# Designed miniproteins, single chains, continued (3), part 5

Each design is a single chain, and the fold is of that chain. pLDDT is the mean over its residues in the fold that is shown.

## One batch from the design tools (miniprotein)

Design m8142
Fold by ESMFold2-Fast:
Structure m8142 (fold): chain A 85 residues (1-85)
Amino acid sequence: MRKEEFEKLVEETERLIKEVEEKLELFKKAKYPLPEEYEKRLAKAKELFEKGVETGSLELVEEAKKLAEELLEELDRLEEEANSL
């Protein structure tokens, strides 16, 4: 594995996790009822990311990125649906 690819993946994944965290916080401030599963899925993404960075595992960081991307897509869709009322 090339260090440059891993570093880029780590940076992208960290950014996505932060975006998910910020959107969840926005929904909480707006008092929108979100299922507990969203917070649990974010926690899982953070766990995989931390472990992947600590162990240098491309697979774990990629899994964390995929989870964060899926969460962000779902949250973006919910936000658009709420604003389209």
Scores: mean pLDDT 81

Design m8143
Fold by ESMFold2-Fast:
Structure m8143 (fold): chain A 99 residues (1-99)
Amino acid sequence: MEKALELEEKWTKENHEKFVELAPTLNEEEKRELVFKETLKLAERLREEVGAEEIAVRAKIAAYLQLGEREKARELAEREGRLDLLEEVEKEIEERKKL
């Protein structure tokens, strides 16, 4: 569990660093694709290295929703049996938009 939190911190830092390095050369769509691909890679590593399935599923759902790919987010949540996580992530995104 502690290893999963450490990897999540590294995920945030790595994605931010890559975004900052490439942002001046990328349009908005390319930026979203870059963040999405790196999020998926790290989510799979979390599953493999620490068995952090819930964190990995949440990260993938959030990435799909941020790209506007709600149907893919739903399909993933259904496959994982975690529609509850889809609801949680959607609420978190809506809450941030209201603030």
Scores: mean pLDDT 68

Design m8144
Fold by ESMFold2-Fast:
Structure m8144 (fold): chain A 100 residues (1-100)
Amino acid sequence: MSPLEETLKEISELIKKNPKSVEEVLELTKDSSLTTQYIAELLAEAADADGTLLDVSKNPALRALSTTPATTLTPVEALQNIANYLKEQYYKSTGKELEL
């Protein structure tokens, strides 16, 4: 099993089971073997499979990544905020734009 596939599967499981694990998702995405495009695709698939609303007030990582004052996010909104955050960090680090 490739390290990339294993890590993406782990990220998907963390998102589905525990919103507190969003912080761990960000740490895993720092690996040089991952690309934000693949992460964004996996996160979108995980959001579709989960279908559960995430309570931003109970997860400080999601709150920190939120671009709105909303107290509850859909999984799609939460994962989009993570993807946007990673895109910004990548641009600051490399000077290149990430495609989502």
Scores: mean pLDDT 48

Design m8145
Fold by ESMFold2-Fast:
Structure m8145 (fold): chain A 79 residues (1-79)
Amino acid sequence: MLDPLELLKKLEETKELFEKGKKEKDKKLIQEAIKKAEELLKELREAMERVGEENVGIGFHLLIQEAEKIIKEGKELLE
């Protein structure tokens, strides 16, 4: 079953890790945040495929957007 609270907690933990890595300029923390964001994004996309877009709320789409943003910004920081 799709659990938006569990997914939200994973996103919040990933965002905190990414912010810490960015502040401390720690490449390992940034890489870990990217990995967690990629795992979360995979879970979100699989859940959306199973449930259908019409059956997911706006919050679900915002979780996807935030995860994609972390991946993009994190990869740019590692260049």
Scores: mean pLDDT 78

Design m8146
Fold by ESMFold2-Fast:
Structure m8146 (fold): chain A 67 residues (1-67)
Amino acid sequence: MTEEELKRAEELKDDGSLESVKATVPLGIKLIEEGVERTVQLRRDIREGDPAAREAALAERARAAAA
């Protein structure tokens, strides 16, 4: 189980030099999560953004080319 992880965390805690890392990790995770969420939202907007509107725009462009 997490006994080795717990021992490693205790060793890191005792090292003192990584105390700042422990405080920084939550910030890093939050930043990554925000980045991922933003990318997912963008893809969703593109995909679930009005596909009918895109198709209509393409059809209109084709009609203009035929004129």
Scores: mean pLDDT 61

Design m8147
Fold by ESMFold2-Fast:
Structure m8147 (fold): chain A 92 residues (1-92)
Amino acid sequence: PSEKELNAEVELGIIEIQVAISKLTFEKAKERGDIDTLKESLDMLKKAAEQIRKLLAENPDLSPEIRADGERLLKYVEEQIKEAEKAIKELS
């Protein structure tokens, strides 16, 4: 493992925490019918997805394990984006 791989793993961990916060915010906003907070959560999730895509694109030499972790997180974030968009549409 290189310092570059360690930095990528730490960055993915930070994004994962940010995604978890966004998910908690989304669930609370959904329970309250708070459309503005749902939209803020959606924006945070979209930014997280872009950060993951950029990390994977800028680091083609990442280990298969770290790349797979990033790809799994990206897929999860994309599903959360779909759920947030659906919730906003249902409340609008």
Scores: mean pLDDT 85

Design m8148
Fold by ESMFold2-Fast:
Structure m8148 (fold): chain A 72 residues (1-72)
Amino acid sequence: GREELAKKGAEGAAKLVAAGLSPEVAGGIVAQSFGLNAEGRRLAVEGARAAADGDMEKAERLILEALEAGGQ
């Protein structure tokens, strides 16, 4: 479900940030991979920032919110 996609998105963002990408670029890539709208992209970037800070629980929550913002 969406929770498993949120985990994958957060893990993907964390890997991209670990590889040297900025949270803005990493979050943008995650948003593009899931086909998110502008609000979903904003939340995915915030999730990537949380992943950069090592807060994976917050990253997963923000990516879940990003997926839900595209699914009204």
Scores: mean pLDDT 85

Design m8149
Fold by ESMFold2-Fast:
Structure m8149 (fold): chain A 74 residues (1-74)
Amino acid sequence: SVEEVLERILEILEKHRDDPELFAREVNRLLEESGLSEEEKEKLSDIAVYAYILLQDGVPFEEVRERARELLAK
């Protein structure tokens, strides 16, 4: 599901928070293998970028996770 893929993106973010290239590569691979629609992939990609920026700006990871989940629900 789209929700399960978002949770995987958030796991990748936590593991590779200091490596933007590896984060982007792993997220792109996950999305390509997900079987989701192009619209769903674009939405998740946008949320992934937004989440990464928030984390780099010093927002706590738990708050980033909550905001990402809220964005997916809209």
Scores: mean pLDDT 86

Design m8150
Fold by ESMFold2-Fast:
Order: structure tokens, then sequence, then C-alpha cells
Structure m8150 (fold): chain A 72 residues (1-72)
């Protein structure tokens, strides 16, 4: 079984791979920006044992939604 920190590190690695692929495929700037925001939130919370995995995911989702509103 994986700890919350190990699960976040795994998700962070997957998101970084997705970002690299999106850049290689010349994805729209908004897609790249959304991935960068998700990566930033996970990196900021990776060592914060006070937050659950669910709380970190909710924070990432909120920042992505704020970005979408800004880009609309």
Amino acid sequence: SLSVSEQLKKELEQLKKALQQARADNAPPEVIAQLEVQIKVLEENIDDESKSLEEVREEAAKRVEELRKKLA
C-alpha cells in the first residue's frame, strides 16, 4: 500500500509526463496551463502531512476552475 505522500508523488510523475506529451503534441496553451497548475498544487502539498489526498485534489480542482474562468 502507498502512503498519501507516495500517491501524490506518483500522480505528480504522471502529470509531468502528461505535460511533456502535451508540449510535444503542441496542445492548446490552456491545456498546458491547466497541467502546470495541477503540478504546482501537488508540489506545494507533497510534504504537507496535515492535508489528505482528497483535500489536495480539491485544491488543484479549484485552481484549475479559477484558471478556466480567467481564460474564458
Scores: mean pLDDT 81

Design m8151
Fold by ESMFold2-Fast:
Structure m8151 (fold): chain A 109 residues (1-109)
Amino acid sequence: MTEEQKKALEAFLEKVKEEAKRLLIEEKGASEEDAERAAEHLGEALLASLKGDAEAQAAHLREAAEIAGISVAEAREILARAVVRAVNSMSDEELAAFQAAVAALEKAA
């Protein structure tokens, strides 16, 4: 993976974590501190998923759910919705860079 692809992946993960934090606060009543910690684990779950690491994905989803006081199914829903919000906030250039990063990550697995 190139440095540009790493930056694109990192930027996308940060957008997803920000959107997940907002959803946890607004819809699940999580505290700022718990939402921040849970969103960090949701970002790690997404990264594990992109790498094909099902065990790490499941572990991070469970940690996020426990921190936020929600079910694993709700944590998965929050992550999916955060991803949609992040994608909808991106330019065509940002999306193309992210897609190239994901393709490079899949080839490295």
Scores: mean pLDDT 85

Design m8152
Fold by ESMFold2-Fast:
Structure m8152 (fold): chain A 78 residues (1-78)
Amino acid sequence: MEKAQELEKKGDKYYKEGNFRKAGELYVEAGELYIQNKDYESAAKAYRNAMIGFYKDRNYKKAEEALLKAVEAERKAS
């Protein structure tokens, strides 16, 4: 759990610096760790943040991939 939270904090840092690609990558890594821990609510949030990061990076394919992962995690969280 600490590792996933650390990755989110690093993602937030890169996002604030305008490195949206790296932020998106770190949020995806955090989401994957949350899934492994069955923390689907945190995973969904991390994947939503990844989607926003990739969208701002104009990487629409990765943004869509992150969105689909977020939706799947949201369904498991309910």
Scores: mean pLDDT 88

Design m8153
Fold by ESMFold2-Fast:
Structure m8153 (fold): chain A 65 residues (1-65)
Amino acid sequence: SLRDLQERIARLQAELDRLGARLTDLYRQHTVEQIKADPALLAELQRLADESVRLHDEIAALEAS
């Protein structure tokens, strides 16, 4: 149903908001130079980027339904 579709999209958007907040916190706590020098921070940024792409693709697929 349209309601179920909207609820699923809302959940995915909430996950994107959560990822965005986490990314903001990383940049608030660390300089670009610190992130570039820290393999753990770089891995975290890559993980967040990959998850963001996946969530955007899922939302787009649902909106196209």
Scores: mean pLDDT 85

Design m8154
Fold by ESMFold2-Fast:
Structure m8154 (fold): chain A 75 residues (1-75)
Amino acid sequence: APLEAVRRNAEVVRKEDGDEKWALYVEANGIRAIESHRENKARGEYGGNGGQVKKEFTDEEIEEARRLVEEARAR
């Protein structure tokens, strides 16, 4: 799935390029997709069981990426 590919690529970016570039990558490719996926799951429009087990990002990771992006935008 696209979300799984974003997660794998984000891990590589974080390992090789660091946290800020990881956060920018997640913002550009992941945060919007994750938020859309969460909204659809909350409405019950998507099968929830596999999505919960296959959660690509934790809430802490999303908040960290969002914080780093907001901090970068504030500069």
Scores: mean pLDDT 62

Design m8155
Fold by ESMFold2-Fast:
Structure m8155 (fold): chain A 101 residues (1-101)
Amino acid sequence: AKVYYGYGIAFAETDSKEEAVKIIKENLPKGSLVLYDKRSKPAQEIAKMLEKEGFKTKALDTKSVFLAFLLLYHLGEKNIAAIEYDPPGAKKGKFYIAWKV
């Protein structure tokens, strides 16, 4: 997947669950926190895969997972990522991943 960098944040998009897990595993240490929408079945499946790989996950009661990620980034959380699937206004059928660099 193409990775974009700016302001201490990296961003990628992929249509593959396996590639989404790989991106997080290659860019963050084990024990890092990954945020996702609790109502998103595709994001829940990725969260379960990441938990098996030694990551922490947190289900959020919001569609605005990236906004929650930015808030935690601003509050000094270090090893964090966020995953959204089919967010409003974005291309459909894709996972969008942000993580702190």
Scores: mean pLDDT 83

Design m8156
Fold by ESMFold2-Fast:
Structure m8156 (fold): chain A 90 residues (1-90)
Amino acid sequence: EEIDISSLPTEVRKLLAETFEKILEIYQEDPNNIEGIVEVVKETLEKLKKEFPEYTEKAALALYQWAKKHLSKEITEAIEKLLKELGIEV
C-alpha cells in the first residue's frame, strides 16, 4: 500500500524531500555506500523524533517505500533493519 504523504505536515514533507536528495547524491557517487546512506536516514529519523514525534512512523514508512522504488535491495534491507532497531515497524 502506498503511503499518502499529503497528510504529513509541509515541514515533514520538506525534510523527506531533502533527505531523498542527499541519499540520491550518495547513491549516484557510490551505489555500495550503504553506511553513508544509512547515516543520512538515521539523522533524519532522529530529527523527526525530536521535532515531529507524532509523524515519525508515517514519515519513516514513506522513506522506506521510496527506498524500495529507487535504491538497491541491499540498501533497502539495511534501512529496514535501522527502522526496526529504532522501534519502527515496516
Scores: mean pLDDT 83

Design m8157
Fold by ESMFold2-Fast:
Structure m8157 (fold): chain A 61 residues (1-61)
Amino acid sequence: MLSLEELTEIYVQGMLANKDLPPELLELAIQIAVQEARRMGYSEEEVEEIEEAVRKVVEEA
């Protein structure tokens, strides 16, 4: 299983690689990442950390 740090890094890098996508698709990707983290058994606090990291990257795109 990936660590929270590794999972967050993967999603952040994925968003950076896809920054040319429309904002609607980037937002959907954030939601998918959040749902996947919850399904993998991460806590709500950890899920919020992932969402914040990915959302900041999307806001910069």
Scores: mean pLDDT 70

Design m8158
Fold by ESMFold2-Fast:
Structure m8158 (fold): chain A 70 residues (1-70)
Amino acid sequence: MEKRKELAKKIVELRKKIGDEAFELYGVAYTRGELDKVEELFKKYNLPVPTDEQRKLAEEALKLLDELRQ
């Protein structure tokens, strides 16, 4: 239980740094296996293309999400 709480807290903090809308689109792209199309999703929802910093934070968050799903 405690490990999952710590992972959830880290994901929440990363979400705050990335932005809720950008975080949700990365999550959708990840679950669809379409991370290579994430820029198309951002354009579809009229969001600015993610910065390199946001991409790194999103990659960290997705790794933690994968651990949480195990």
Scores: mean pLDDT 75

Design m8159
Fold by ESMFold2-Fast:
Structure m8159 (fold): chain A 64 residues (1-64)
Amino acid sequence: MTPDQLLQQLADRLGISVSTVRQLVNAYNGQPLPSGLVNLIRTDPTFAAQAVQIVQALQRLQAS
């Protein structure tokens, strides 16, 4: 399974776009958050919760 397929599965499960999941992964790796994504977090509390879950999963993986 390609990384794109994994991101697509996660995006579908969470109800967000695969490009958005990829942007969150990039932000976790130290890239700046795009202004559009910041606005989405402010306007969609469901998306904000999903973003937190993705970041927490990545943090726990690195913390182990």
Scores: mean pLDDT 69

Design m8160
Fold by ESMFold2-Fast:
Structure m8160 (fold): chain A 81 residues (1-81)
Amino acid sequence: SELEKEILELAKKLGLSEKQLKGLETLLRMAKSEEQLRNAKEILEKALEDKSITPDQALEAIFLVVMRNYTPEEALKLVLG
């Protein structure tokens, strides 16, 4: 989908490795709703704005959004402490 392509381009900008990008692509295919994809996009946008959020932390937060249906705020709070 177009939204999945946008998410992968944002992840590239954030500096995810080729291996992390392949993992993210697989994870996005497991998304059960367009809302989960929009929430994953929001995490990457926040990580690009807040340089203290690492690529690994962004990817972990996206995992929580897709697999456990957390909001971006809930996922980032858990990952960042």
Scores: mean pLDDT 88

Design m8161
Fold by ESMFold2-Fast:
Structure m8161 (fold): chain A 84 residues (1-84)
Amino acid sequence: EEVEKLEKEAESFEKKADELRTKGQNYYDEAVKIYDEHPDDPEAVKKAAELFLKGDNYFKQANEYRTKADELRKKAEELRKELS
């Protein structure tokens, strides 16, 4: 069934988004820890900033996969309405 295929593909993208979001959060947690322990150290602040940037990149990728999943779920919903 086409609806089922779209929903399974959306679920796959949602799982990828969650994985990427977890990776982003791990970089953020590491950055926060460095910043909290060494707020007045310019080298530590720079390292924390680089980790925040890496986290932001993963969050951006996660949002892209979430958007793709939402599009597929919308397609499945429209198709389900036509079949009902």
Scores: mean pLDDT 86

Design m8162
Fold by ESMFold2-Fast:
Structure m8162 (fold): chain A 75 residues (1-75)
Amino acid sequence: LTPEQEKEVIAGLIEISVAVTDLAVERDPSLETLKEALEIYRKERERARQAGLDDTVAYLDEKIKEIEEKIKELE
């Protein structure tokens, strides 16, 4: 894979991971699921950052903040 192709693949994998995680939270908004979602979003954010996906990083920062706020409310 060229660096550009690798970046495109990474973006696609992040998108799928986020979509699946969003569905899991929507179906089961328990504290346990929210904490699992937070870990996934953090891992995908680091992947996005390393790949230079600035818009994706910003999007994930917002999602992480939302999940952290929900976790605080439930704890």
Scores: mean pLDDT 83

Design m8163
Fold by ESMFold2-Fast:
Structure m8163 (fold): chain A 59 residues (1-59)
Amino acid sequence: KKEALEKVREAVEKKGEISVREATEIPGVGPELAQEIASISGSDLITLEDVDKLLEKLE
């Protein structure tokens, strides 16, 4: 789970933000995990802040 979130974080760092659909296309990231991250932002877009908040909850 942490490894999948780190991959999402890398993609967001390169682009600034990504869609839930784009996150789902990352190997090891399922649609449920991508939706979980997006729910933190309240939108279909995932930002670096959203990923970091979810990573903190896993520690």
Scores: mean pLDDT 74

Design m8164
Fold by ESMFold2-Fast:
Structure m8164 (fold): chain A 60 residues (1-60)
Amino acid sequence: MSPEQQQALQQFLVEKARFSQETANLDAVALSNQATFDVFAQAFRLSAEAIEEGKAILEA
């Protein structure tokens, strides 16, 4: 995952999932895997739009 993708995913977590900046920084790398992201999205009940936005970051 590129540094730009990691930063984009971190901001996504802060803005859409209400993560603290610190937590988003630690988890962004782990969530770079699509399967891990799907489990996270289900656990946090993210909207379909937020899931699409997060997956778009991972596909870039």
Scores: mean pLDDT 62

Design m8165
Fold by ESMFold2-Fast:
Structure m8165 (fold): chain A 92 residues (1-92)
Amino acid sequence: NPLAELLREIGIRSLEILLEDMSVEAVERSERESLALIERNSALLTPEEQETLRLVLETTHSGWRKAIENANEEQLKKLRENLEKSLEALKK
């Protein structure tokens, strides 16, 4: 499934970017790179698939931005641990 494979690639890259820096700037870079991945694959995707991917990316990155903006040191550490587990699950 090309859509599922693209989502997995976006997920892996997004998490790697976030884990490198754990900042709002990293969230913005992750979102930008993810949107670029959709655009590079747009010729192979239906309009409905493109819209679904954009909505998922917008929702996910909005959630990460809010989590990072509101996190104290302990919460940021816990968020990092959860993102590391998510990355491991995606890579297998």
Scores: mean pLDDT 84

Design m8166
Fold by ESMFold2-Fast:
Structure m8166 (fold): chain A 62 residues (1-62)
Amino acid sequence: MATADQARNAAMGGGSNKKGIDAVRDAAEKGGGVVTPREGYEATLKGGGNLAAAESVRMASR
């Protein structure tokens, strides 16, 4: 699992747009401050982030 800050940093490192970064942070806040690899991946894509950013969040959440 990754914290909100770890997930946000991973999404930024993968080249996500602002909406994808915000979606990952929101998902982490709703998840009690953390995201699982699946949750982070799905939140990035649903927020409008790219595949590279979603994979970056998934890897950081392992």
Scores: mean pLDDT 80

Design m8167
Fold by ESMFold2-Fast:
Structure m8167 (fold): chain A 108 residues (1-108)
Amino acid sequence: MKPGYHLEIELEPGTLDVDGLRALARLIKEAIEKKQEVEGTVPSLDKGEVRVKVKATETDDPYSKATLKGGKVTLVGANGSRVTLEFKEGDEAILADPDAVIAALDAA
């Protein structure tokens, strides 16, 4: 049975496109695989790069939960569609599955 993870994500405010979201997804997967805190940067359209920290902790809960810190992040799809994430309880679910967010932005 695959364990769930509690993901703690600290992300500097910025504007992320699909490539920025893919880089964030890779950092999240790396933190889960290595079972340690991972620090890196992701591409940002307004700042060039934004700093990210990801910590993954295994839980007895089969559902992964994400917690976001760092303020407002704007996501830009390939068609120019924009979604702004604020530090709110609902926004953490998006970061728990960044591949699904990328697919939704590409479809929008």
Scores: mean pLDDT 63

Design m8168
Fold by ESMFold2-Fast:
Structure m8168 (fold): chain A 100 residues (1-100)
Amino acid sequence: LKVYDIMNDIPSDQDIIDRTVSFIDGVINQIEEFRRRGVPISTIHSIARGAFDGASIVADDLGDQSLRDTSQSYIDNIDSMTVDQIIQSLQDIRDQIRRI
């Protein structure tokens, strides 16, 4: 809990990038765990949708319109994606954020 960091310090672009990469890595690990446990694909879709939405917001804040549009495209197509495609798309988005 770091409420004061949000109110008193504006995070640097690098801090935003590092936190977002870490968040996406956590989501990938959670999806892989859910796959192992046989969690329904609809639950995996919901978690991945949240991750792509977060990535879209960060991309917009950092001025990367192409990454924002790519993330939104994944959200629009998520219900047709396999778990493997979701993991690969999250890895691609993570790598693109790291390059900003």
Scores: mean pLDDT 80

Design m8169
Fold by ESMFold2-Fast:
Structure m8169 (fold): chain A 89 residues (1-89)
Amino acid sequence: SKLEETVKKAIELIEKAADEEGKVSVEQAVEAVKKAGKEVGLEEAEKLAKLTEEKLKEKADEEGKVSVKQAKASLLAALLEVKKEEKEK
């Protein structure tokens, strides 16, 4: 599915953006989701990015950064929420 392809692409972009400590800013992770969604052609890319941003903000440190592991978990959780909305239609 385009949603799952977008998540895979976003994870690759997040891993490439990670610093030497394996961390990314919330802004970098959200940008990765938006870019991946545009490349895959996912219509709900902005919704996925918004849900991911909300989850990342809860986990961010004082510098506004999350680990790649935390970013992956937040993105997968956002993916599941988008899938639930599509299924109740």
Scores: mean pLDDT 80

Design m8170
Fold by ESMFold2-Fast:
Structure m8170 (fold): chain A 71 residues (1-71)
Amino acid sequence: MKTFVARDLSGRGAGAAAGAAAKGYGPLKEAVARDQNGNEVLRVVDASAREAAARLAKLGDAIVDVEITVE
């Protein structure tokens, strides 16, 4: 497994990061988005990279850090 952290992203940016990690490195296992206070605002588990990207994009203009785990 590999974990990537991308910071200071919009929901669309977080979704794009999850899709890129899955495309480059293997199947998505989990994506966790946290706000600027470190609170978990979204967790996606057992979803395709497409579904994860769509759910992350719904965060809109909120600035989040995303931790993405792939195989």
Scores: mean pLDDT 80

Design m8171
Fold by ESMFold2-Fast:
Structure m8171 (fold): chain A 58 residues (1-58)
Amino acid sequence: SYKDLADYYYRLSDYYQKLSDELESKGLFDAADRLRELSDYYKKLGDEYLALSDKESS
């Protein structure tokens, strides 16, 4: 379902956010920024699929 896809992408977003935070704590700022961008990308996909799930439920 679209809800399952949203949950999947939110988990990916959280995973890359945590990796970004770990790299930033190690002073690897460029790598951290790239993972933050991936986190933001997957969060946006999750939001899009959640919106589709809401339309199916309506």
Scores: mean pLDDT 85

Design m8172
Fold by ESMFold2-Fast:
Structure m8172 (fold): chain A 112 residues (1-112)
Amino acid sequence: MVSYEELLAAARAVVEAARARDEDAALAALDRFEALARQASVENLRKLALELDIEAGIEYIRYAVLDDERARLLADLLHELALMVQALADGDEAAAAKHLAAARAAIRALTA
């Protein structure tokens, strides 16, 4: 079973690769993160969704205060990852697929 620490590290790998403008690394990290999330407990998914939403909120505040468009794109990525893992926790495969596609789009926007 996937630990919370492994799941959190995988989510952070997506964010770090996107922040570094490495599209291929970010997309590969996202695929790894999705695979781990599907093996994670509902409890660990709900904990991670909350953590990612907190991180997204911090980046939205950074965008609002500094007018940093990259912080907005990063907040969008974090929020879509949070919604994806929440959908997986709820057993909503259609919502999970929708938010995974939105996360891929956010990565491409961040790495453009």
Scores: mean pLDDT 89

Design m8173
Fold by ESMFold2-Fast:
Structure m8173 (fold): chain A 96 residues (1-96)
Amino acid sequence: LDILSELSGKPKSTIKKHLEEISKLPAEEIKKDPITFKPFRLPVRTKSGNVFDEEALLRHYEALEALGDPRDPISGKPLEREDIGVLALEEAVLKV
């Protein structure tokens, strides 16, 4: 079975565990979060279509919300807290 198919429909805790195991692979074999440049723990997609790690994007959102204007770090479009919950598992796994 495709690893994406295995992760689809499983609890978030199981998904996070599998992504943590993937993050132990050499950097060349996994995609990285553009905010931290570290392997994804839980990849999420913004309304702009950009993919970030959930924790890194949430921290970025909280910092900018304190300044009154939370924005997507790449597109500059408004960022909603609810967007941080949209999973993009395909961006954490290389297609074979």
Scores: mean pLDDT 63

Design m8174
Fold by ESMFold2-Fast:
Structure m8174 (fold): chain A 98 residues (1-98)
Amino acid sequence: FELLEQELEAAEAVLDALEADPPKDPYVLLMQLMAVSSTLYTIAQMLKNSDLSEEEKKKLQDKAIAVADRLEALAKKVKAPQSFIEAIQKLKEEIKEL
């Protein structure tokens, strides 16, 4: 799935932008973090239900975990709600179990 790789690259680009110059409006910042989280959730669901080879699944899984780790670190740095941080941690564990 080329689209899953492109979605992960897009999520990485958003995180790069947020890390370099985070929005000063906490609502805008949270909305962008939630968008990345939503993308990861969609990727996890698609990987779980995909007919991809084990090697392709592992490659996308490893990339998704890396994006989730960055999202968690940034969420903690900007003091996002604890419930959001816990949701990212749970999603990361679900991806690891694929």
Scores: mean pLDDT 80

Design m8175
Fold by ESMFold2-Fast:
Structure m8175 (fold): chain A 97 residues (1-97)
Amino acid sequence: AMDVEKAIELVREALEYARKALDLVTNPEAKKYIERAIENLEKAIDALEKGDVETAKSYLRTAIILLRKALELVTNPEAKRYLEQAIDLVEEALKLL
């Protein structure tokens, strides 16, 4: 069954990890990808709260692509761990939708 409430909780946790990664990242291109991913995660939460699951799934998929692009550019090991955790949480949320 679709669990929208749990998906929102997972996306909120992913958002916190993405923000933690952003604080540690120095590469300007990686920062732009993380900032865009954060915007897509925030839009996904808004869409889920409004019951627009398909729009939310689109935003979540875009966020995963952007976080993966950031991960390729990031050298800080702690930032890498936070980005990987954010990606895993977004993928988990998508499985519930």
Scores: mean pLDDT 91

Design m8176
Fold by ESMFold2-Fast:
Structure m8176 (fold): chain A 57 residues (1-57)
Amino acid sequence: SEELALVYGNIGNTYFSLEKYYEAVLAYREALKIDPSNPELKKNYLAALDKLEELEK
């Protein structure tokens, strides 16, 4: 349901603000399984992945 995608998106946003980027990626991934066409979720997911890549260097 669209409501569940919003819940996972909000969980991802919360983890992102706490700098818990791995948990944010997992939450956004669950949201995108439900609503794969949502451009905001895709943008936020990619931003969280980019943060994880920066932390590995």
Scores: mean pLDDT 85

